# Designs tried in a protein design run: designed miniproteins, single chains. Part 45

Each design is a single chain, and the fold is of that chain. pLDDT is the mean over its residues in the fold that is shown.

## One batch from the design tools (miniprotein)

Design m1556
Fold by ESMFold2-Fast:
Structure m1556 (fold): chain A 52 residues (1-52)
Amino acid sequence: MDELLKEIQELLRLKDIIQKTADPQTRQVVTRLINEIISKRLEEVRERLKKL
């Protein structure tokens, strides 16, 4: 669990950096990809909680 939460936190930080430094088109594409990865990680957390 802790590793998944840490990964989500790192992805959120990367998203913030990209929003500040990337051009608008690159920012839109990369932000969408990061959001998809975060969504998958949250689903993994939810599935692990169902086992408890």
Scores: mean pLDDT 76

Design m1557
Fold by ESMFold2-Fast:
Structure m1557 (fold): chain A 72 residues (1-72)
Amino acid sequence: SMEEQAEREMLRLLLQALEGRISVAEFIAGLRRLATRLPPERARALLQAMADAFESEGLHELAAALRRVIEE
């Protein structure tokens, strides 16, 4: 489905960011674009889950950037 494809692409962006292959800004821009392919409630839930996971792993910059996306 379009939702499953968007979620897989969001995961690929996550892995690229964690590997240092893309910047935090590029990661956030990609997530903003892909989130438009999901229902707003689903996009928010996934972004919140990712932000919480990043915070737990000590990735505070990524967590803060994602929480800012959720608030827009």
Scores: mean pLDDT 81

Design m1558
Fold by ESMFold2-Fast:
Structure m1558 (fold): chain A 62 residues (1-62)
Amino acid sequence: MTEEVIEAVKRALKIAVEEGWDRDYLESIVDVAVRALREKGYPDEEIEKVREEALKTIDELL
């Protein structure tokens, strides 16, 4: 489900921030996740929802 993917990406972003990685690295995590979802055949609307939630999480963490 899209919600499980969003939670997994959020967890990865939180760990990266705790380890001292910058915004560029966090955005690269989001890009990798988006590419993987596209390759798995997820609808564009669901992929955009994952991207929006992940970028919002980056803004909340930084």
Scores: mean pLDDT 82

Design m1559
Fold by ESMFold2-Fast:
Structure m1559 (fold): chain A 108 residues (1-108)
Amino acid sequence: GAAALIAQLEAAIAELEALAAELRAATTFAEVAAILDRVRALLDAVVAALRAAGLYDEALELEVLEGLMLIAFGIGKLINDLDFTKEMLLRLLARTVELLRAVIERLR
């Protein structure tokens, strides 16, 4: 039901905000990669839940955001700019949270 999905999305937002705080504190690409792996695992679970609920457009937007995070990380490693990489990932995480909040509002 909508209530169960809302609870899952609210939990995902809280975890993404915690991961964003960890990302701000990260000092190496290895630490950023570990955080990104945790973000990806969380987003994969949310995408599956959105698809199960018939929210295919929102699931696709989330998959695009995940893909952009991987591209941002790859570019950051190539140019060896950790601060720029963190800034790009934080902006994409913020956009992800906004998308999930918009889904919650539509379900209420």
Scores: mean pLDDT 92

Design m1560
Fold by ESMFold2-Fast:
Structure m1560 (fold): chain A 88 residues (1-88)
Amino acid sequence: MKATLKTARVELEFAIKVLEDPNYGPLLKAMAVESAVTAVEQIADKPEARELLPLVRRLYELAKQNLPKSLFDKYKERIEAILAKLEA
């Protein structure tokens, strides 16, 4: 199902919460990041997606801090591509 601005925001907020919570292990954190990144990618070319820019920046910061390097590197280029689209 194609993501909406609302569902992408909910996925981002959930992933941020999971990344900030030390009770979640790296696999669950990576799965939350995957869901959020996939949702935002589906709408990143839409003008309204720029509203998500602060949440995507926060996701990038927290993923870099809280994921093992190998898992962060898997998502790094995808998140950077989203940021480039939202900042254009």
Scores: mean pLDDT 85

Design m1561
Fold by ESMFold2-Fast:
Formats: structure tokens, C-alpha cells, sequence
Structure m1561 (fold): chain A 76 residues (1-76)
């Protein structure tokens, strides 16, 4: 069984990926391409992650990316 922290982080990452996919559906083409690239990269990194430390770093970067996309969308 994964550690409780690892399970929580993976659940959070999955929620963030779901949010990103939802944003991609409604985004302009240039933002959609950026979001699609991010999703592919995040999925690869999550599949390779073996420790809670790695998962925390990935989740942090995912949160930062989504915040940046929201800022870019607001600036349009």
C-alpha cells in the first residue's frame, strides 16, 4: 500500500490533471496546445515518481502551471 501522503498527492495530481483537461476544452488554440503539452509531461513525470518528495514537487509545479494559465486567460 502506498504511504497515506503519497496516496493524497496522487489524488491531488489526478484532480489537477482533470482540471487541466477541462480548461483545454474551452481554451484558445495556443493555450490549448500549451495545456496539452503540460498534461503529457505531467503524466510521464507522475508515472516515473516513486517518492512523496517527487510527488510534492510535481504537484507544486502543476499548481503553478494552472495558476499561470489562469493569469494568461484573464489577460486576454
Amino acid sequence: MPLPEEERLREEAERLLRSARGMAVFAPPELRAEIDRFIAEAEERLAAAETPEELREIVREMREFLAEIQRQAAAL
Scores: mean pLDDT 81

Design m1562
Fold by ESMFold2-Fast:
Structure m1562 (fold): chain A 92 residues (1-92)
Amino acid sequence: MLEEALENLIKAVENRDLEEFLKYAQQVLDALKADPSKVPLVIEAMRKIAELLENEEIKEKVLKLIEEMEKDPSKAVELFGKIAGLIAEEIS
């Protein structure tokens, strides 16, 4: 379920589909709240998404938030929310 949501999230960024992105971002957020052991899978997907970002300023901000999530997984829900907001701004 989470792996499929992450694949669909990446595709939504590739297609610049804001509605699909927000839908799958919510599913990923709900999965992180339920199971913090999934943080490494989310980090891997977020790094792939960062490579798709054309805006260098947004990309740098996203990469910094990913590093914070790696250092403190207990903040993953909060940090994922910030990352998703930045990505939504870039693809909107």
Scores: mean pLDDT 86

Design m1563
Fold by ESMFold2-Fast:
Structure m1563 (fold): chain A 92 residues (1-92)
Amino acid sequence: RPPSEFEKLLEKTKREKVIYLPEDLDSVPVSLWVGYALAIADLLENPSKELKFIKFQLLADTNLTWENAKPLIEKIIDIAKEKGFKVEKVKL
């Protein structure tokens, strides 16, 4: 379960301050993007109460679907953008 590929993606995101999202969300497991969103949230300085609650929701839900996870992931990305991160769509 230790994600070496995920860890590499996270280090690139830390270094470049760029969030990499798939162009086609349906092409990747929702669990992968939940993990990435949680890791991005951990990179953000001075986390708000809202960000902490979003992290809790993503960690607690064992039956995450794109319908449930997408709005929470989008909120984390919006907060990251306010903190100076850019977003790029990538082909996976």
Scores: mean pLDDT 72

Design m1564
Fold by ESMFold2-Fast:
Structure m1564 (fold): chain A 95 residues (1-95)
Amino acid sequence: MLEEILERIREVEERIKEAVEKGAEEEEIKKLLIEGVLLAAEYVRLHPEELSGADNETAAVVAEIAANLDSDPEKAKKLAEEYANKVIKKLEEAK
C-alpha cells in the first residue's frame, strides 16, 4: 500500500517534469499537479511524520488536504485545484 503510493508519486513527478520541459498545455500540467498533491496528501495521512521534510508552503497545503480527505472530500479537491493553479502561475512567471 505505502510503496504503491510512493511509486505513483514518483511517476507523477516524472510526468510533471517531462510535461514542463516539453511545453505541454497548462491543463495537462494542472491535471498532473492535482494528482500529485492528492497522492502526497494520502501518503502524509498514513505517515504524518514524513511531512517535516517538505517546504513550508507545500507542507501546509498537503496537510490541509490530508485533514479533509475523509471529512470533506469536496474541500480536499478544491484545495488541490487551487494549489495546481498557483504552481502553474509560478511556472509561467519563471519562464
Scores: mean pLDDT 75

Design m1565
Fold by ESMFold2-Fast:
Structure m1565 (fold): chain A 73 residues (1-73)
Amino acid sequence: HHMEFKPKAREDIIKAVKDEIERAKRNGDTEKLKQYEEALKKIEAGDPEGFSILAKITLTEAIDRTFEERRRR
C-alpha cells in the first residue's frame, strides 16, 4: 500500500476545506460556507464531484477578487 501522493493530497484537501469552513463561519459568509460543506460532504463520500465543486469555488473566488479590484479602479 503506497499511495503517498493521492492519500496525502486528499487528506490535505479535506483539512484545507475544514479550515475554510471555519473561516466562512467566522466571517458569516453563508454562501461560501454552504459550498465548502457540500464539497467536503462529497469528498468524504468518495465522490469526485466534490473536487469539481472546490475548483468552481476557487475559480469563482479568484474571479470575484479580480472583478472587485478592477471595479474599484
Scores: mean pLDDT 68

Design m1566
Fold by ESMFold2-Fast:
Structure m1566 (fold): chain A 88 residues (1-88)
Amino acid sequence: MKLEELKKRAEEILKRALELVKKAKTPRAVAAAVGAALSAIGAAFETELLAKDDSVSEEEAIKRAEEAIKGAEEALKAAEKLVEEEEG
């Protein structure tokens, strides 16, 4: 099921964001990493809600879940860049 795959993807983003929180040293980088983790939690939760919403078509649910996960991925990339910038 595509929604289950998207949920696993959100969980992987969360795992990476939490590892990034451990590595971040500046308040800005820590805030970005925490923001990425919260975004991933939100994406996982939205994906679960969409999977249970019988009023939304499966195709529409998948598209909305993909957008939420894309946002979480973009937040993670921004946080990774900030951690890299504090090292170099």
Scores: mean pLDDT 81

Design m1567
Fold by ESMFold2-Fast:
Structure m1567 (fold): chain A 65 residues (1-65)
Amino acid sequence: VKYVIFLNSDKYNPEKIEEIVNEKGGKIIEIDEAKNTITVETEAKPIDLAKPLMEEGLADGYSVI
């Protein structure tokens, strides 16, 4: 499943984002710094990946593609 994660621009931390995505078995397909978004492909449920990012303040939300 592919989805877009909306990043918190005030807490942009690409290393921590990559760690969390990898721990949840996700793959970052695209990073769009101008839009503060990343596109992720994962077999996990979107909420299982997005929730840790949101709890760390790294993301404001997500949308399924």
Scores: mean pLDDT 77

Design m1568
Fold by ESMFold2-Fast:
Structure m1568 (fold): chain A 85 residues (1-85)
Amino acid sequence: ALDAERDAVATEIAEIGAQLEGLVGQDVGDLAFRAADLLRSDVSQRDEALALMEKATEAAEKASKELGERGRRARERAGALADAA
């Protein structure tokens, strides 16, 4: 259950990254992709993953309110998963 939820959150962040790549640029999309990879890798990189997600969601909110809200929710879910692990 926890692993499935973590994969779902990482997938959502990657999808947000793909949208941001088109709207803002490759650099911002890369932040989201890196966050998704770190979230899947292990708990020791949790803080870095959450920081990257926060930067990506700030950029998303400036480019699109919908993407910003999706990113914020995904970050909240990732934080809850990290705290639960």
Scores: mean pLDDT 73

Design m1569
Fold by ESMFold2-Fast:
Structure m1569 (fold): chain A 73 residues (1-73)
Amino acid sequence: SLEEKKKLLAEITAEVAKKAGVPESYIKSLKESILNSDELPSKEEIKAALSTVLSEEKAEELAEEIYKRFEEE
């Protein structure tokens, strides 16, 4: 279901962001944003969100890792 896919994406995003040193408060907000979205967020949307606290290069690397893990599930 869409709800289960959003939950999986949120969990993977939180794990990857936490390992990269993203602040816990931001990770919680990002998880809530993913879960409350009308559609499944795209890789570009996750990259954009991460770019607010990380360099664009690092945000791109993490977004790629997140979506690779998500697609393998």
Scores: mean pLDDT 83

Design m1570
Fold by ESMFold2-Fast:
Structure m1570 (fold): chain A 82 residues (1-82)
Amino acid sequence: AKIDEEGYLESTVLEVKGNTITVSGVSDLFEVGDEVLIELEDGTVLEGVVIEIDEKNNTITIRLKETHPGIKVGAKVKIKKA
């Protein structure tokens, strides 16, 4: 996984199920139960909690506090610990 200059994990949304998203990339910076900030390409910041880390598939599953129209399959996001 790529970490940017501000400590964000650069990810792509792979799946959306209601307020739960699966994103590409695994980082040793995250653990299940971590509160995270998710930055969208337009600069919108969403809050979520890491609920699953799959190192075998290189994915992280996050439960969002609320849904946003910018969250779609193929969207680029940046993820940082809150």
Scores: mean pLDDT 80

Design m1571
Fold by ESMFold2-Fast:
Structure m1571 (fold): chain A 73 residues (1-73)
Amino acid sequence: SREEEIKYWIEKIEELEEKALKALEEGNYLEAEIYLGLIRIIKGVAKIAGLPEVAKKADEAIEKIEKKEEELK
């Protein structure tokens, strides 16, 4: 169902967010950028697919990761 698809992708975004934040804390900047890039791809595809809830969750994850990166500059 649409609800199951939305839940699946939100859970995937949350996993990628946690991995990106952990990578930043460990100084693994390339790994963090890869996870951030994957979230950006999910956001773009979700917008095209008409899954605004998934796109919104991706935006929130991107904002948290970018804020963490800015704090490390």
Scores: mean pLDDT 88

Design m1572
Fold by ESMFold2-Fast:
Structure m1572 (fold): chain A 96 residues (1-96)
Amino acid sequence: SKRETAIEMARLTIENAKKILEEAEKQLKEATTEAAKEMAELAIELAREAIKKAEEALKLAEDPKADPEEALRKAIEAGVLAGLAAIALGVAKLIN
């Protein structure tokens, strides 16, 4: 169901975004160029937003009065943000 998919996506997004956040914070401390620092900071911002939106999606998915379509949409948005955070982290490592 859309509700079950939203729960699974939100939980996986929280797990992965937290790992990206930890690695991005480490990368920021190790950054030797201004460009690498900016990309690591972007990865941190995107990962934090992904966690926030995924937690919101999870709350909606667990609410029987909430629209399952809205929960799934928010879970997808959170997943996209986590993906962008991973890309930003990858760029930070590449250009350092």
Scores: mean pLDDT 91

Design m1573
Fold by ESMFold2-Fast:
Structure m1573 (fold): chain A 87 residues (1-87)
Amino acid sequence: MAKEKKKKFRDLLLQAIGEVIRAVGYLLDGDKKGAIESLERALELLDQAIEIARELVKMGVPGAEQDLADAERFKDLVEKKLKEIKE
């Protein structure tokens, strides 16, 4: 059902945001490894959210194309930050 998929998409995005917040906390504490692990978890959650958003787009759900674009942009930013930290 589209409503259930949209809820799951939002739940995954909120979890990914939580992992990014944890990564910021780890960086403030000087824990580079903890930050990397949290950002990698955020990427896994974003990949799941993107898959669901693609399904919602295929179903013609209003706003799904924007949700997909926003999730893909968020993933790109997390990947860029992860590369920066690993250097």
Scores: mean pLDDT 88

Design m1574
Fold by ESMFold2-Fast:
Structure m1574 (fold): chain A 119 residues (1-119)
Amino acid sequence: EEFDKLIKLLEELKEKYTVEPGGVAFYKADSAEDAIAAIREALRAGYGNIVIFAKEVDEETLRAVREAEAAGINVYIITSPEDAKKFIEALEKAKELAEKNGIDNLSAVVTYAIVLYKE
């Protein structure tokens, strides 16, 4: 439910903000292998941001995250409905900040949300 709400919010943001080629990728991963594949695909495709809902996160998943972050990709892994809810709150706050500062780019809004959530 919370993950579906997050996807819906991201689709609403796509209608309001400009979307860059490769700006944001969103994945649902049922296994650590799927999460790793999603991270590596986003890295290969040149996405600036990747948000993954992952049921399983292992040491290899964390290595893939570090590789992507070293390449300049903002990676956020959501492992629970509570994490999804917190990220929705961060997106709403990032949206308010974007509106106040005249930011019209979806990638920038998602980057702000990731930063706000990590803090």
Scores: mean pLDDT 74

Design m1575
Fold by ESMFold2-Fast:
Structure m1575 (fold): chain A 87 residues (1-87)
Amino acid sequence: MADLAAVMEAVREAIRSGAGKTLDEVGRLAQEAARKVPGVVSAEVTRIEVEGDKVRLTLRVTFRADDGSLQEADLEVEVDAPGVRPA
């Protein structure tokens, strides 16, 4: 089972490391960080924007339960990262 708290933390860490990077680069880093969390089958950034020196990101995560069923969650995170550029 995927730990969604671990997914959120991995995404927040990727965004915090994004100073000097573009939103596209930060989105890719967040997506890759989420995919490294055990139990995550796929992760995709559906929206990313900068708002008042904060980065807001929506991520769709698909994860597998122990019985083999797939579950999806839409996660929204907002992180203070004023060094991230919109373009």
Scores: mean pLDDT 78

Design m1576
Fold by ESMFold2-Fast:
Structure m1576 (fold): chain A 88 residues (1-88)
Amino acid sequence: MKTVSIEVDADTLETVFKLAEEIYRHVFDRGDNVNVTIYTDENADLVETTLVNMLQYLSGRPIRVDRSGNTVTLTTEIATITVTFKLK
């Protein structure tokens, strides 16, 4: 099991969708843990909700969401995704 680090600017909905697909491949195809840093001028709650909904849609599985400050931990049956939100 590897840990993969991803850093993105979430300036568009397309970027968030591409991020969800990339996370899906690492977690559900490879079984890797993922650390994500998201830079956004958008509402972080909207980005989080979109990511969770897309990942649940793509996987067909429930995801546990734990929030702590600027960090959101998504726990799946296979691996853990840690998302840290930073302002641009």
Scores: mean pLDDT 80

Design m1577
Fold by ESMFold2-Fast:
Structure m1577 (fold): chain A 116 residues (1-116)
Amino acid sequence: MPSVREKVAAILAEAADRMQAILDSDLSPEEVLERAAAVLEEAFERAQKLIEEEKLSPEEKEAVWTALGNLVVAVAGELIERYPELREAVVARVEALLARFDVPEAIRDAVLAGLA
């Protein structure tokens, strides 16, 4: 059976593959943002389910959210570089995502600082 670390790595790898497919598509910037937001929401839902099912310790939960936070910075940063006109929309979607999943404040602050 996969370890917690391997399960987190699988969530991140699948999200990265889906993001690459979206970025390589002929979609409009707005459609890319919508699909990217959906990919990140699914990754966060899978992470939350993993935390609940495996009954992760506070330290393990922080490690999971840190890994997801790093994914958000990478994805949102790429979108802002490709579509500077969407910067405010991207940041707003990131803030909403982090708030929805009750991500620890220190990780939220680090993600938002990474996008500044």
Scores: mean pLDDT 85

Design m1578
Fold by ESMFold2-Fast:
Structure m1578 (fold): chain A 68 residues (1-68)
Amino acid sequence: RARKLKEEALKEMEEIFKEMVEKGEDPSDTIDRVGKLLAELKEKGVPSSMLREQMNFFHEKFEEIYEK
């Protein structure tokens, strides 16, 4: 189900950001990991409207963590 995949993706994004902050990894690695997750969701048939909500969540968290 698209909704279930969206909720799991949000949880995975939160874990990715937590790991990147804790490990001190380059922000480009976070972008790559999130990009792969979103690409997999699109291939699984998640609608673009739901993927946009995932991108909004990613941008919000990325700004909170990596913007000064």
Scores: mean pLDDT 69

Design m1579
Fold by ESMFold2-Fast:
Structure m1579 (fold): chain A 85 residues (1-85)
Amino acid sequence: SRETVLEALEAALKAAVYALQGDFEKAEEYIRRAEELARRSGHPLAREAVELARRALRYAQEGDILGAIGEIIRIIGLILDEEWS
């Protein structure tokens, strides 16, 4: 459902924000939640959000804060497009 897609996008955003804050354990927990929601929705948008969250985590772990922020902005864009479409 659309609601499940939005929940997956929100979980992916939370994961990316935790990664930016250096809380890699919480980031991984929210990525796993987003993956489960994406799998249940079957929607490609939810799967894309999970991939963006994983990239944000990788950038943050490497100390590339600007890279992590870029992926967060992309996830926010997906949420806005889905809610206002």
Scores: mean pLDDT 86

Design m1580
Fold by ESMFold2-Fast:
Order: C-alpha cells, then structure tokens, then sequence
Structure m1580 (fold): chain A 68 residues (1-68)
C-alpha cells in the first residue's frame, strides 16, 4: 500500500466519519474506495465487511488504526 499525505488521511477519515453520522453504506463504500490504494488486501476486506454489516463505528476505528 502507498503512504498517505496528512490531507489524504483527513479526507478519507472524513468519509468514514460521514458514514458513521449518516449510517450510510453508500457513503462508507465510497470512503473505502477512496482508501483502497492505502490499504493492504486483508484490511480492505475487513473494512468492506464492517461497512456492509452496518458496523460503521468499528470501520472508522479500523481505518484510523490502519491509516496511522
């Protein structure tokens, strides 16, 4: 996975935060798509699973941990 700039990290995490606020799988999947190049396959698959299950707070926590 490629390294994030601070701006890219803030923008990706804002997407996951919006998914939590709106409880939206569509917003969560869009944030996951934007994060794809910064994630290993295992982390991407777990984030996708959490978003699809509506576990948005857990997805945000994992994204924060994985993206540094």
Amino acid sequence: PRALTPEERANVLAGFEAAVAEKSRTIGLAALHDAREFLDEATYEELRRLVLQGRFEEALALARKALG
Scores: mean pLDDT 87

Design m1581
Fold by ESMFold2-Fast:
Structure m1581 (fold): chain A 67 residues (1-67)
Amino acid sequence: GGLEEAARAAAEGSGTDEEGGRAIGEAVYRGARGEGADAAESEAATRAAGVDAATSARGAGAAALAV
């Protein structure tokens, strides 16, 4: 269905894209630097790098199909 295609396209677009891969790598690296930090700090770092964009795209696709 469209949900699986949309989710896969979003994931492949972010994962296959060299720029997207670098942004995620940067977020992980910053998170590792704060390995003693709270989960909230790690989440903020990943959001800043654009990981939240992929999650939002998946959520929007699911919501649109569920509506």
Scores: mean pLDDT 52

Design m1582
Fold by ESMFold2-Fast:
Structure m1582 (fold): chain A 76 residues (1-76)
Amino acid sequence: MEAEFQAAKAQAEAAAGEAVTLGDQNPSLRAEAVAETLRVNALLAEADKGSPEEGLAKYQEALARATALRDRIEAA
């Protein structure tokens, strides 16, 4: 459980960082990238406050949002 929790957190953080970097390179999408990154970071912060089970679910949601944002920026 802890290993899965840490892996999900690391993946979500990496995807969020990648999305921010791509957003900075795409001025037209920057505002949307910033807003989604703030949402992802809020989910990561809430995951750290909860139980490992609740945290895992929030990290999975954060990863899904960060991945979708990255894919949208790459497609633009």
Scores: mean pLDDT 74

Design m1583
Fold by ESMFold2-Fast:
Structure m1583 (fold): chain A 71 residues (1-71)
Amino acid sequence: MVPSRAEMRAEAERIIEQSRASTTDKQQQLDLFLKRLGDLAQRWLAQGVPLDEVRAVATEAVNRAQDWYDA
């Protein structure tokens, strides 16, 4: 089943939260998030999500993580 954009956003938000909960070090949180996001993006592509949608959701997730990292 191809995930909806809302489902992809929910999955991305979950990995942001999990990565922040894993350690207090911002760099380690970012590294874990980026690794998990890469794995998630590959899974979405394998499920038949178009590349442009995967890129859009991944970019949104990176921007959210960037906002937190720069705070």
Scores: mean pLDDT 81

Design m1584
Fold by ESMFold2-Fast:
Structure m1584 (fold): chain A 73 residues (1-73)
Amino acid sequence: MDLIQRAQRISKEAQRIAQDYPELRDEAQQAQKLAQQSIDYAKQGDLDKAREYYDQAEDLVGDANGRIRAREE
């Protein structure tokens, strides 16, 4: 269940970003949707699709964190 656990962690991180940084809320919500799609594909046994959606969600959360750091610096 690695992908489901990782996707859940990314989803929770995206939720935190949306709460703390309303200006990044659209990106955070998109990452959360992609994480949910990853979970859905993992439950269906399509691990390749689950990884693709997980990677996209992780990239969006990483980009959002980068923008947060740039604004605070």
Scores: mean pLDDT 82

Design m1585
Fold by ESMFold2-Fast:
Structure m1585 (fold): chain A 72 residues (1-72)
Amino acid sequence: MKLSKEEQELLDKIRNEIGEELDKNHLYDPAEVKKFLEERIEKIKKDYEAGKIPKSVADTLIELLKAQIEEL
């Protein structure tokens, strides 16, 4: 469950990209934020299936995004 340094750096990069996309799209309504995060979870699953990200990073990102959705 602990990420390597490289996996942690990739996780942080993707998390920062998601935050920047939320800001750029001016998403302030919880329903719009939820839809965006759900679409991003599906993209992460596809990126994992395509071998672009390791399972540990994909699983951690999905759990963090699901937790964020549950708080909306």
Scores: mean pLDDT 79

Design m1586
Fold by ESMFold2-Fast:
Structure m1586 (fold): chain A 88 residues (1-88)
Amino acid sequence: MEEALKWLENLYNEAIKKGVEWVKKNPNISEEELKKLADELVKEIDQKVLDIEAKTGRGIVPPGMFKEVEAKKKELKNTIYETAKKVK
């Protein structure tokens, strides 16, 4: 449980860093493009989780952690949007 959450946190932190650096390199990015970037980063993480679950035959994120995962998705999107607003 703890290790799975830590692994997910690391994936989200890496995605946030990549998104922030992308926004800094592309300060003229539109809000639509920002949303698309955030959605793609989240989708990549979701795909990695699904791939592991398919290989293990069961969910690695228990129901009790779903709220934590949703909070991480929210944090990723919010951080990217705030960074874009700050660079503008």
Scores: mean pLDDT 74

Design m1587
Fold by ESMFold2-Fast:
Structure m1587 (fold): chain A 119 residues (1-119)
Amino acid sequence: SLSEKIVKLSEKLAEAIKKGDAKEAAKYLRELGDTTIEALRRAGADDITLGVVEVHWSATITSTTNLIKKGKQSEALNSVSDSLLVTSKVARELGDDKTSEALEKSSEILKKTSKELEK
């Protein structure tokens, strides 16, 4: 399912950020964004909502890769976690509880990884 793919991509993303691989992190962020947009489209999101999510994820990719390049992996993980949580609310408002729960779980994975790096 798309929900399972979102969680799996988030796990791969967390590992890429943790090891400081900006290129691999950008790849998984793009795949995660595309998968999330497809899930929202199937949930009935209009073109304006999808466009806003696309712009948000493009900005998230740029910000995250810059943070990784600066050695700020914990900040990068927290930033992506926050973006996933915001997007989960969009899915919830559309009535797509499965996608919302997958994005919330993905946010938790990234936040936990961030806390582990701060130790």
Scores: mean pLDDT 88

Design m1588
Fold by ESMFold2-Fast:
Structure m1588 (fold): chain A 73 residues (1-73)
Amino acid sequence: VDELLRRMVEAAVAEIVQAEKAGVPPQTLVEAARAFAQRLIDAGHPDAAREALRAAAAASENPEVRRALEALA
């Protein structure tokens, strides 16, 4: 299942959060998260894609990023 996939999702979410804190533009963060989610869907893991988007949204401190990621999930 899973443990590797879960760790990959956790690592990607952590990278997005760190990029946000480093001042990367909201549009770039949303696009990176969408691209990661699309790769998971293409690999046959749409459930992991939704979880990644939700986790990134929950961890984000930017309301615009949070709303956009929630809308994609």
Scores: mean pLDDT 79

Design m1589
Fold by ESMFold2-Fast:
Structure m1589 (fold): chain A 64 residues (1-64)
Amino acid sequence: MSEEEFEEAFRRAKERLEKERPELFEDPNFDQKLRDVLEAVAPSSKDAEELAELAVAYLTRFYG
């Protein structure tokens, strides 16, 4: 995955989470946590959309 695809995945995941779970961003470290999760699942993802979906699913499950 390219750096551009990674940043696109971060942007997509953050936008979804800010809309659905805005309370998660009350933690000032959550942006970094999202990036850490994206980095961890990136090798299993084919594109930015799949990467964003996997990260959102993981974080929603973990904090839900």
Scores: mean pLDDT 80

Design m1590
Fold by ESMFold2-Fast:
Structure m1590 (fold): chain A 63 residues (1-63)
Amino acid sequence: MLTKEEIEKIKTDVASGKEIKPEDRVVLPLEGSGLVMSKEDLEKAMKNLGYDPKTGKPLKEEE
């Protein structure tokens, strides 16, 4: 799952005025805050952290 550092980074990026099309808008069900970002950015961030953006589980599961 996303770390606090990545969540804050995403919040800052969204707050900077990045345009997000409604069709690509994703609400992150994180910590009950409902963080909003684009689907593309979410998928990239999660994959870069080694997580599957669809399941929220680590891409490389030991077991």
Scores: mean pLDDT 57

